# Designed miniproteins, single chains, continued (4): the designs that were tried, part 19

Each design is a single chain, and the fold is of that chain. pLDDT is the mean over its residues in the fold that is shown.

## One batch from the design tools (miniprotein)

Design m12632
Fold by ESMFold2-Fast:
Structure m12632 (fold): chain A 79 residues (1-79)
Amino acid sequence: MAKVVYLEGPPGSGKSKRALELAKKSDVPVTILTKGDKVGERKEGNITIVNLGNISDEEYKEAVENALRDGELLIVVPG
């Protein structure tokens, strides 16, 4: 079963840093889903960071639900 961690807080609260620290402690592949000004994908070892861009909250929830189906550790950083 995929494990989900939601990181919430205002911009600049260190959510991205916390997500990366949690991901580095994982023994399984980790996907970090973000949204913001830069669309793209970055890989660092077993960590995949996906920035979906400035999408709606509904589109972001859809992406989270799709990622949950592959069984990896998912960390959600909504922006």
Scores: mean pLDDT 70

Design m12633
Fold by ESMFold2-Fast:
Structure m12633 (fold): chain A 74 residues (1-74)
Amino acid sequence: SSEKQQILDETKAELDKIVEEAKKKGVGEGAQIIADEFIDALERMSKSDVSVEELREMADRYVAAARAFVESGG
């Protein structure tokens, strides 16, 4: 659905910002690997019968996990 695609696009943009901040802290490679894995998982979920709400909840958790990785220094 367009709603699932919007969540995916918004999450990709947010993860890209997190990776750019990670690069400034010297942990860009680790952050990129994590972001790529999260994007792949969300893309698979977006094509399944999971609800828009479940996809948004998973996207939010992945963004939080990526931010925590960067804040901890990798």
Scores: mean pLDDT 86

Design m12634
Fold by ESMFold2-Fast:
Structure m12634 (fold): chain A 78 residues (1-78)
Amino acid sequence: EKEKLLIELARKILSEILRKEGRYDLAEEVEKAKTVEEIVDLLRSNLDSEEMLELADEVFLKVVEKIEKDEELLKKVK
């Protein structure tokens, strides 16, 4: 359950970033991936270490922001 939600969130964020960078084919492949391993393999095959580091930084920031936003909303309703 939690793993599926995390994968869906990661796919959405990754595909949005990749489309913004003009990597439409890679974004489509990431959207088709069903496991973290498939996503990692796609990124390793298509990006160099520097590109992966930049992508990881942006994804990390967006994931943290979304989690904090959801936690703040839950805390506000409690």
Scores: mean pLDDT 71

Design m12635
Fold by ESMFold2-Fast:
Structure m12635 (fold): chain A 77 residues (1-77)
Amino acid sequence: KKEEELKRFQEEVDKNIADTIAQAEKDGDEYAKKLKEENPDLSEEEARRIGSLYAAKKIRQAVADGRKKLEEKRKKL
């Protein structure tokens, strides 16, 4: 049962991270689009990379929070 409890908790954390990633990716896509528009010489790949770095800060925070929650849950088991 403890394995099932941890699995359910993991799924909840994963869902929260996925929701945050989806939002951050939208923000990153908007940033990449604006960069490409303002810098036509910038390749689409470079613009996406910069946009992903912009989103990465938000994603890293969500992942770090999720890992911490899982680590705390794991320690209780």
Scores: mean pLDDT 78

Design m12636
Fold by ESMFold2-Fast:
Structure m12636 (fold): chain A 88 residues (1-88)
Amino acid sequence: APLSDEEAVKALGELFKKYKLGEPNPELAKKLGLPSVTVRDYWLDRVYDLMLEKGRPASIDEMLEAGIAVARELGLDDLAAELDALRA
């Protein structure tokens, strides 16, 4: 990946604040039939599933691809574009 792990974590932290990914998301909770969920937790679950499927740790690029897929699924197109830019 073009970013170091430290750079990626910092950039993701800023995006989490900007898009409130660590806050309860009522629309996602309703879609999943849960009382409460965050976009961050849903994205991390997707990364965990990928790690189980591949039998290895996810790369930064794979984590970003999972985040882009989640953002697109939820109609967060601006977030998807910013995550894709982190792959450049």
Scores: mean pLDDT 78

Design m12637
Fold by ESMFold2-Fast:
Structure m12637 (fold): chain A 103 residues (1-103)
Amino acid sequence: SEVEKLREILDEIMADPRAAPFREPPPAEMKADEVVDNIMTLAIIREKIESGEITSFEQFEAELNTMLMNVMAMNPRGSPLLLDAEAVHQKALKMIEEAKKNS
């Protein structure tokens, strides 16, 4: 049931328009830049849930934190992209807390 809740939360986050830049890895042209290597995305988090690598809320939160840290490293404070990443991250954490209460 916890893994099912992780899938439900991720699907809701992926559906948020603010999540659009974080759904998939950057284009190949940007991936050639060393700064964008190994960027965590929602698609990678989904793959880890489906493979069984993420089975708990704590592991899910850790991967979401990694994604936010990647955006923070590449974008100045107060930039639109970082503000969207922070909003999506806060929404995800709130949904996780809500799901934990129903477990």
Scores: mean pLDDT 77

Design m12638
Fold by ESMFold2-Fast:
Structure m12638 (fold): chain A 63 residues (1-63)
Amino acid sequence: SEIRKEVQRYTAEKLRQIGDILQIVLEKNPDATPEELAELASEAFKYLNEGDYEKAFEIAEKV
């Protein structure tokens, strides 16, 4: 169904964006634990969940 395809595309896109944000945070904080990375990325993920990708990436770059 079209709804299923839309959900799959949306999920794949969100996973890519999550990965990109985590990569940026990790590159700035290479010795951080997974728990610390999640905390550092938390504000960026808030904006990502609101659909503001540009703001999410700006926040990740400032960590």
Scores: mean pLDDT 78

Design m12639
Fold by ESMFold2-Fast:
Structure m12639 (fold): chain A 95 residues (1-95)
Amino acid sequence: SPVDVLRRQGQRMVDVVQSQRSRMPDSVVNQRVRSVQYHFRRMVQAVQRGDVGRARNHMTRAVSVVLQMADDTNDQQTRNQIRRIRSGMGQAINS
């Protein structure tokens, strides 16, 4: 289901954030994990209610947090991984 795809892609995004513990302080990573998890929870709830616009907004906010982390570390491989996850989530929201 679209919700199952979003939950799986959301977990992959959290895993990307967790991988940054080797490159930035734990306090920063912990704050970003909380922010990303908050927006993913709201995104899934919006999809379950049929609110595509709200789901897309929460997806964009979560992705922006993680992309900023990749930009701060100049990690092109992580940036590419984030873009692929974002694409998969966008397709699921529009399903």
Scores: mean pLDDT 84

Design m12640
Fold by ESMFold2-Fast:
Structure m12640 (fold): chain A 67 residues (1-67)
Amino acid sequence: GPSERQLEAADRAGAAAVVYGETGDEAAARTARNSIRHYGVSAEEAIEAMRAAGAPEAVVEALRRAT
């Protein structure tokens, strides 16, 4: 299963990515990417962790679009 670090990255980046999806604010997309970098994981690892945790498809798609 995903590591705690990958799950934290997914949670933080996912929240920012949803804001980006709703608003189109590039600062929110930068926050999503910066959250992934802060936890030292790749975007792909964060997306896989989110899927493994059973996150809604809309949130997974938002993270893919922001990264």
Scores: mean pLDDT 85

Design m12641
Fold by ESMFold2-Fast:
Structure m12641 (fold): chain A 61 residues (1-61)
Amino acid sequence: MLLSDEELEELLREALASKDEEERKRLENQVLTQMFTLIDEHGVPSEEVKARAERLYRRAR
């Protein structure tokens, strides 16, 4: 199941705001799983997914 950019930004904001290391890792892993799904199942180029992830991380900060 693919999350929207808005949903991914929410997950990243929650991860960055989390004081619990375990919860932060769980949220970050969920974002990574979505990025790998884009590459593996949807054929999105890894460079495009990387650029998208960098934009999302920048916006979440």
Scores: mean pLDDT 75

Design m12642
Fold by ESMFold2-Fast:
Structure m12642 (fold): chain A 110 residues (1-110)
Amino acid sequence: GKEELIEKIKELIKEISKLATQIASLILEHSEDLLRAIGDALRLIGLVLDIERGVESDLEAALRAARELRRLLQDLLARYGPSNPELAALIQQAIKLVEELIKLIEELLK
């Protein structure tokens, strides 16, 4: 049900946050800005999902934030991936989890 979807989203947010920390540690020149951007997006999604009766517009804001996070990760993969296979693997894993997060938010919007 809806509660099971919210719990899955919370678990994905935790795993994405863990990967974001690992990715940032490998991108020293951009680590602080990267962590802040990812943290802000995940906080927005978490805040919306912790509200038992969220407004539909709040879920749409969370969906936009998740899509921006995916775009940011894709940009990072294109920029840093070719020179660092380990970093590329972590970013690809993070993209996969963010895509799963997007699907769950879209399911909540139905």
Scores: mean pLDDT 76

Design m12643
Fold by ESMFold2-Fast:
Order: structure tokens, then C-alpha cells, then sequence
Structure m12643 (fold): chain A 73 residues (1-73)
């Protein structure tokens, strides 16, 4: 089982990767906000699906928090 420290590190890294992806997509003037949101969701879903089963809940929590914050912006 992963330590709490490792879980926090993984969650932060995943959150940072989602934020970086959103920032890169949002910098493209040809993309709508809706297209950016859709591509970030696809990126997050793919990373969660590829993650080990014990990591998936940690990533899902970070993902839900990120999407909630992104939709409020």
C-alpha cells in the first residue's frame, strides 16, 4: 500500500499535469473553451485508465477537484 506522502506526491503531479495540459490547450487561439475542456477530460481519463488499480482512486479525487475548478473558470 502506498504511503500518504506518496499519494500526495502522485496527486499533485497528476493535478500539475492536467493544469499544464489545460494551459497549453488554452494558449491555442483556434480552440474553444469547450474543446479545451473536452481534450483535458480525455487526457485525464486516459491517464487514470493506464494507472495501477491502487492509484486510480487518488487520481480520480485529484481529477474531480481539477475539473470542478476548471468548470468554474
Amino acid sequence: MLSEEEKKKIAKKFYDELLERETQLAADPSKTREEVLAEVKKFGDELIAKAPEDIQPVLKEAYDYFLKRLEER
Scores: mean pLDDT 80

Design m12644
Fold by ESMFold2-Fast:
Structure m12644 (fold): chain A 80 residues (1-80)
Amino acid sequence: ASREEDEAVAAQVIQQVGADFNLPQDTINAAIAFVKQQLAGLGVDAPNAIAAAMQLLAQDYDLDVAATVQRAMKLYAELS
């Protein structure tokens, strides 16, 4: 897929996971910006960029890291 398609899918995954955990919208927006930077700036693939963002969110909000990442990866597989 194109970078723009990868960015759109990643943004949808982060938005949905963030909403499911009742995270603030500014936090969700920051995570989406982080993933877009990973994809466009550093050439990281979408799954790894999403996993990195989810690990950071889980650490900041005391969520189960493994469960949060697994949820995001399942959504990514459904949307990609």
Scores: mean pLDDT 80

Design m12645
Fold by ESMFold2-Fast:
Structure m12645 (fold): chain A 94 residues (1-94)
Amino acid sequence: MSLTEKLAKGLEEVVKTLEEMLKNKAPEEEIVSFVEWVVRLLEHELATNPELPEEVKALLREGVARLREAAAKRDIEGALRLMKELVERLKELA
């Protein structure tokens, strides 16, 4: 698997976790903290994988910015939508 393919699969599992948290009515603070953790995870991937294609790095930088804004606004539905969009776009680049 390419690094991009591994990132797409990893983020897909993160999306499943967020969907299960929402289904199980996890507290808003727990969900927001999870989204903030995902932002930090994506920033770590950007810092530790400089060999990622430039289009993937650009997509991750955009994703980090948008997810950070969603978390700040407590837009949980927006955060889930953004993560799903990021997964599909990463799969297209893999």
Scores: mean pLDDT 86

Design m12646
Fold by ESMFold2-Fast:
Structure m12646 (fold): chain A 68 residues (1-68)
Amino acid sequence: MSLSEEERQLVARTLRALGPRLDPELAEKFSGEQLQEIVAEVMRQNPELRDQPLSLLPEVQEALRKAS
């Protein structure tokens, strides 16, 4: 799936904030593109957290576990 430029920028910002906090064993199972798609989907499901990237951490971690 292709992300819009706005989504890509928001996802990149979110991943910079979340990256060091993600479980590296889970993150290693996914390509950078797959991680961007998962984060974009979590952000779409949680639009109220768009400006609170750290608040997305538990949702992203759960999505990664579910996708594993």
Scores: mean pLDDT 76

Design m12647
Fold by ESMFold2-Fast:
Structure m12647 (fold): chain A 81 residues (1-81)
Amino acid sequence: SMDDLLKRFAHEALAEADRLIEEGIAAGLSNEEIVRRVRELLDRMFAEFAARERLSPEEQARLRAAVDAILRSLEKRLRAM
């Protein structure tokens, strides 16, 4: 199901994103640079996940929308810190 696909992707993506955010903060990177790196990571992970799971164009569009929502939430969270 789409819900299962979203949960699997989120599990993999959030763990890696959190690690990158933590490392970026520790290294003194700007919020803008951290967001850019997370976006690049999520784009790569999305492409790999879509290929591995053989997602249809419709499934890819729905998953992409969810990824974009997560990224917007992250940008707000970083600005609030």
Scores: mean pLDDT 82

Design m12648
Fold by ESMFold2-Fast:
Structure m12648 (fold): chain A 85 residues (1-85)
Amino acid sequence: AALSPDVANAVQDAVLEANLTPAAKAAAIDGVNALSKGAADEAGSLFKNAFSGNTDAANALSSAMSLAGEGNVDEAISTLKQGLS
């Protein structure tokens, strides 16, 4: 499912604040943009590549997307920030 613009922006900000390589940040942002457009397969591929070797970041993003889909935006942002630390 596509993310709402508010959730997509919050996820992008969390990625930019995260302790990730520039390449991983770029791929994660591309993944968020793909997901916001409904391109779930493309987003999944980008996230897999962005978070290769960083299971916590990948799990945090998956959990954040699930929480955001339930309307729990604050919990989604907190979960993502925690996993990207």
Scores: mean pLDDT 69

Design m12649
Fold by ESMFold2-Fast:
Structure m12649 (fold): chain A 82 residues (1-82)
Amino acid sequence: MELAAAREVDEKKLGLVSLLMLAHEIDGGSAEDVDPEARTEAGMPMSLGKLLLAGDIKKIDEMLGKPADKEYVEKYKAKILK
């Protein structure tokens, strides 16, 4: 319920942050030339990748761009990189 939902959001952001960090490495890279969905699923756990590909990427992209929401993203980056 509340605890499970909060944990799911945390896990989703963790996966998305990794994906977005990879995308950031490619400053001018075009993912359109390569099947982005297939590549994401191949690189990420299919269960998570499939779920995130739908609409969560859009939301996380907005959060990543926003300074206030970026604090949560930075937490997950530190969580991955530490």
Scores: mean pLDDT 42

Design m12650
Fold by ESMFold2-Fast:
Structure m12650 (fold): chain A 74 residues (1-74)
Amino acid sequence: MEMARLEKSYETKLKEFENKIDEQIEELKKKMMEAHRAGDFEKSLEYVEKILELFGERDSKVEEMQKEYKEAMS
């Protein structure tokens, strides 16, 4: 496999994953605001926790994908 092709594949997958996670975070932010406005502060906090989990998942997945890319290049 050509190195340039592997790098392009990695970049494409990374962008797709980041866009997907960012969309999920934005939807959760909307739900958080709606719950807060409705006075459901416990539910609002659950959405905050979910958003933080998605940020952590994004970071972990990026590191995992970077490791896979490095191993494939080595």
Scores: mean pLDDT 78

Design m12651
Fold by ESMFold2-Fast:
Structure m12651 (fold): chain A 83 residues (1-83)
Amino acid sequence: MHEAGGRAVQAGRPELQELVERARSLGIPPDAVYLRVREDGSVEAHVDREAMRAAGASPEQIRELEERTRRVAERINELARRL
């Protein structure tokens, strides 16, 4: 774990916690929504749609969580965009 990457993740941490809470409220495994750090230091949003569907999430809920996860990743990338 590198401190620079950790700070970017910490800046988006409340939103990540909110996503996890939302997923749990819907019976979706927290691992169905996650961020992957690239070699470039940027983060990539990943959503396991199959896991969400298996948990009984509706297409609308899957779409909403996918969109929110992408927004979180984008925000972290913007904050990390320093050099």
Scores: mean pLDDT 69

Design m12652
Fold by ESMFold2-Fast:
Structure m12652 (fold): chain A 64 residues (1-64)
Amino acid sequence: MSEEERRRAAERGARGTREAALASGASPDHAQKAAEETRRRVLAAETEDEADAAGTRGSILGAQ
């Protein structure tokens, strides 16, 4: 996975997590923190599959 691809995956995951959290009634502060956690997990991923899984997990957890 390239650094550019990882950055795009992190941005996509963070955005999805933030939107899911806000849609679930979370505060903007909570949604932002959840998005930052998703971004961190995606950036720490060693492979594209791990990055996609981290982003997806963040969105699912943010929606609860």
Scores: mean pLDDT 71

Design m12653
Fold by ESMFold2-Fast:
Structure m12653 (fold): chain A 73 residues (1-73)
Amino acid sequence: SVEELLARLKELEQALGLAREQDHEKLVQELVVLGKHQDPAVQEAARKSLQRFSKHKDEAVAKAAQKALEELG
């Protein structure tokens, strides 16, 4: 359901804030999958999350999110 996908997105946001460097790409890639979802609400929420992380204090997270946004267009 959309509600479950949005809950998963929130879990990914929290995990990214706490993640080790090696896990950043994996977590960001899961957000990209949500950003390609057919439901517009899930797609938009994932894009907004990636835009927020593109300005993150951790440069590795910010770069991964910026690349993900480029892939989503």
Scores: mean pLDDT 80

Design m12654
Fold by ESMFold2-Fast:
Structure m12654 (fold): chain A 95 residues (1-95)
Amino acid sequence: HMMEELEKAYEIGKEYGKLVKEMDELAERYAAGDPSAVAEQEELAKEKAHILDEMEKIAEDRELGLAALEGFAEALGLDKETQERMREELLESLA
């Protein structure tokens, strides 16, 4: 793959990771009794569906899938051990 394709996959993965983190924060706000979180949760659910569709297409390719996974893990602030575990699982899934 061209470096530009790998960078784009990384950015999509990072965007998805940020969305997951934002949704988790909204779920915590809702659990804490913040009623304003309900409408925001519905909007983010739509964005999640769109990004998941793009991530699914990327995951069909091993190199692009790994780049997206790296971006996702970085956005979530996952430690190196967790990132390596996720990488191994993806490689096993594609074998």
Scores: mean pLDDT 76

Design m12655
Fold by ESMFold2-Fast:
Structure m12655 (fold): chain A 65 residues (1-65)
Amino acid sequence: MSPAAQGALAAGGAGVAEALELGDEEAKRRISEHMRELVARAEAGELSADEAATEAGKAAQELGV
């Protein structure tokens, strides 16, 4: 797995875990969907490791987790 994909998964995983603890099922679903898209784009070479990590963090913040 690329470093970009690993970074995106790590950031998204933390957000999902926090949403799960809060019981916010919608936030968990939206983070998971966005993370799958980011990982796919990173693997395709459309995003660098830094860009993927930044977008993952932004998505978590927008979902309030």
Scores: mean pLDDT 68

Design m12656
Fold by ESMFold2-Fast:
Structure m12656 (fold): chain A 58 residues (1-58)
Amino acid sequence: SEARELAAELERRGDHTLAVAVRVTFLHIVPGDAPAEAVKAVAADLEGYLQEAREAFA
């Protein structure tokens, strides 16, 4: 699936937290009518949340 490929790519790049977040989110949620747009939108939101988390831990 798109989510599995994206998660594997993020894992390869060393972004393990985002890879796990994508896997959990999309393996349990079927995007439906617009999967590419849904994946893009959620990935952007997850990246924002991770940026806030990184700042909190820095």
Scores: mean pLDDT 63

Design m12657
Fold by ESMFold2-Fast:
Structure m12657 (fold): chain A 63 residues (1-63)
Amino acid sequence: RPRTAQQRQLLALFDTDGDGRLSDAEIARMLELIDKFPEAVKALFDLDGDGRISRAELLEVVA
């Protein structure tokens, strides 16, 4: 499941407590990266394949 691999990568980057769930602080870090480096985040995760990743899509992957 390619999407599962991307979800694992995202969790590895932001899930600092390792429980497979993101805290508010970890979600805030993801949102900050999307705001500052949306192109890099989009290329890394490309969840919907339309070349755009919303905050809702990122949150749905990890929460």
Scores: mean pLDDT 58

Design m12658
Fold by ESMFold2-Fast:
Structure m12658 (fold): chain A 61 residues (1-61)
Amino acid sequence: MYSGEEAVKRAEEAAEKAKAGELEPEEAWQIHSDYAAANAASGDEEGAKRGAEYSKLAKEA
């Protein structure tokens, strides 16, 4: 598992690719789900919320 900062960067890139139709939504959802879990484990409530929002956007792509 990557660091929290790397997880955020990867989740953002995956979400953008999903919105562009370049990445499978399910695949993008898994990536930022990992980001949300990592942020929740670190006690970062705002980070977990952002991860959930990216998850929703990826599912809609």
Scores: mean pLDDT 64

Design m12659
Fold by ESMFold2-Fast:
Structure m12659 (fold): chain A 70 residues (1-70)
Amino acid sequence: LREVVSEVAQRLADDSPDPKVAERLREAAESGDEELFKKAVRDHLISLGMDEETAERGAELVLRTVREKA
């Protein structure tokens, strides 16, 4: 799980237009913490123009998918 979280978080950080969001995603990649990862993904989706409610649901879906891949 931690390895998949790290890989996904790193890819999202590389594609993030917001430096602050990219830093949070890199923190999640290094820690492998699921809660930090979910929060970082949510912030990333908001930076791409998603509303807070949609971003929260999207982050939950991403975390679920990552858990299934592990």
Scores: mean pLDDT 77

Design m12660
Fold by ESMFold2-Fast:
Structure m12660 (fold): chain A 64 residues (1-64)
Amino acid sequence: LKASREKGYTVSTQVDPEGLDPAQLARATAKAKALAEILKEKIDSSTTAELGEALLAAQRALDA
């Protein structure tokens, strides 16, 4: 157990099956992975600003 001030990691750990169904979780994960692959393609041809926008899009899909 890591007791450091890591809010992002702690928030992820707070995700419980009682809140979401496994099917919904799997769908969200698949969507996030698809966006991550688009992000990798951006890295090949994009600048820091465009990479930031792609990262935000991926996180928004994960939030939904």
Scores: mean pLDDT 59

Design m12661
Fold by ESMFold2-Fast:
Structure m12661 (fold): chain A 73 residues (1-73)
Amino acid sequence: MVLDADAVRQAIQSGLQQLQAQQPPVGEIVSHTLEVVGPDGTRFRLTTTGRAVRDPQTGEVRVELLETDLEPL
C-alpha cells in the first residue's frame, strides 16, 4: 500500500511545527501523533519524533526530526 508522499511530508511538517510552538526544553525528545488517511480510505497512525535544539542565532527552540513511525489502523 502506498501513501501520498506529499501528504505524509505535510503531516510531518505540521507535527514538527506544533511541537516547536510549545517551545520544549532544549534536549527533550518530543512526539506528535496524528491519523493519515490513504487514497483507498485506509487509516494510519503517524508518529513524528523530534529533539528540541536551540537556534544559536535567535536563541529560540527548534525541533529537529529524529524519526517517523507509520502504523496501519
Scores: mean pLDDT 76

Design m12662
Fold by ESMFold2-Fast:
Structure m12662 (fold): chain A 114 residues (1-114)
Amino acid sequence: SMEEEIARLRKQVDELIKKARELTDKAFKEGVLSPEEVKLVDELIDTIRKIADLAVEKGDVEMARRALTYAQELVEILEELIKNKGDEVKRLMLYMQIRFLLEQAKKDLEELEK
């Protein structure tokens, strides 16, 4: 059922959010992310959670899948940030990708709130 699929997607989003928080903490401790950059990542995590919550409330499978995709991409970017520690050009490029994800996620959230 679509309800079962949404519940499964929500659970996957929650696990990826947990991983993203752990990776963000590691990146901060290793000096890869500044306090202000951590705040932006936290805002993206909160936005993804809100999209997932509204997707469940509205029965919107496509928005639940978008929340999962955002969470997957964030985890991948955070892993790459840690792997490329010391490469400032790569760090800035990856951080710009996080900023782009936040802008996209905010637009999806605004459309869901209508």
Scores: mean pLDDT 90

Design m12663
Fold by ESMFold2-Fast:
Structure m12663 (fold): chain A 98 residues (1-98)
Amino acid sequence: MEREELLKKLAEKEKAILENAKTNPELAKKYAREAAELFRKLLLLEGVPEEEAEELAKKYLEYLEALIDKVATSKPGDALTPAQQEAAAKLRELSEKF
């Protein structure tokens, strides 16, 4: 079903963002933009009004870009901060709910 395909693609983009955030933040940001578009389409499919879906997708993109920037500035070998761990957990939660 289209919903299942969107969820799978969104999960793949989230994985690509995490894999690239530290080594290639520009590529990670490209995947973040693609993830935000997939999220918007998923919200529309779930019956969220177009205007609200666009605003939510924009906020999701801003959140992902901020997360990428934080990961990119961490030193090699640094553990993820509690805030970065919470952000990653929230991305997983969103993927499971939508």
Scores: mean pLDDT 74

Design m12664
Fold by ESMFold2-Fast:
Parts: C-alpha cells; sequence; structure tokens
Structure m12664 (fold): chain A 102 residues (1-102)
C-alpha cells in the first residue's frame, strides 16, 4: 500500500524531470494559460473530494468527469513530456479520490 504510493511519487518526479525543460522553454503567455487551466482542473478535483466527504457520489462523479475532460483537452495541447506528467498526476489524484469512497 505505502509501496504503491512511493512508486507513483517516483514516477511523477521522473516525469517532472523530463517535463521541466519543456516547461522552461514555453513562452510566458503559454505558461500562464497552462496555470489557469491547471487551476480549473484542481478546483474541480477539490469539489469532487468535498462531494465524496458529503456522501454525494453523483456530484463527485460529475466533477471528476469534467476534470478528466479538461485534462484530456489540455494534454492534447501540451508538449509530450508535460502531457505525460499531467496524465500521471491525474491518475494519482483519481486513486486518492477512489480511496475516499470506501
Amino acid sequence: LQEQGAAMTARIQALYAEAAPEIAAMPEAEREALRERLERIVELLVKAAEAIKAGDMEKAEEYIEEALRLARELQAALPPAVAALLAAVMEAQLLTLEQGKK
């Protein structure tokens, strides 16, 4: 259980190291657009976690579906290493939310 968390963290760190040069090469305007899109995805995941805590599984699923839709759209627009990093982070967040469902 703890070993799976450590493996996911190591994978995300490795993907971040691969993505860092691509992020650094992005124009400022593109980095700002990425930040705004990531903030929207994070907002939806926070709302999903709050819905799970409240026992509203239908609302949680709606927020998760919207977050996944936005993440897929963002992945299609990003450089390959940054897209892979976002996919891994989303996988980790979804696993955390699923653990909250009991």
Scores: mean pLDDT 78

Design m12665
Fold by ESMFold2-Fast:
Structure m12665 (fold): chain A 92 residues (1-92)
Amino acid sequence: GLLERFIGLVLRLIGLLIEAEQLGNEELVKAVKEAIKLVIELGRKDLELGVEAAERAVVVVEQALALAKQGKFDEAVKLVKEFIKELEEVLK
């Protein structure tokens, strides 16, 4: 069901947050934490929107981590912050 899918995606995002913590970039960690928070808030309002947001979040954070592993931390942070802005607009 949608709830089980949402929980699985959030757990995947927590795993990606742990990877971000291990890279040691505080801005990237803060951005990933905020994105996860907004995804959970969306899921509480509308579970279908929450699942869609979580699926997009996994892709965005995985791309950001790939950039960060190349030393492109500014690009990684920018990518997550653009996604945060999109989530904030949906929540309003």
Scores: mean pLDDT 91

Design m12666
Fold by ESMFold2-Fast:
Structure m12666 (fold): chain A 59 residues (1-59)
Amino acid sequence: SVDSLLALLRRDPSVFPGLLRLARVPEEEHAAYLAAFERDPRATLERVVAHGRELRAAS
């Protein structure tokens, strides 16, 4: 869940790039996602989770 991911990231922010890789976010977009996460952590995590779910369903 997004709430569990928010709790994890508050404890260890270094996990975020790893989460982007797990969700298969293109590496060229990582900087934009990091900036978006600082502005709106919840909405950004919802986008990452939705992207990861779409790829998982297609795989």
Scores: mean pLDDT 76

Design m12667
Fold by ESMFold2-Fast:
Structure m12667 (fold): chain A 70 residues (1-70)
Amino acid sequence: MEEEKKKIEAEIELLRGIQEALEDILRGIENIERQNNKVSEEENKRLQQLVEKSKQENEKKIEELEEKLK
């Protein structure tokens, strides 16, 4: 039981780290769009949507894992 709890906590921590990385990536995309006139607005929007979708899926997974810890 305790070992399984530690594994779930470790997975949550990893997913939270991924969420922070995705936020940094999203910020990077926004900065590139602002500074670089050569990047397509459509491509930037598509990338932002992909990152946001990944963030939402990871957030859902974190919530499910946190519920298992209760």
Scores: mean pLDDT 76

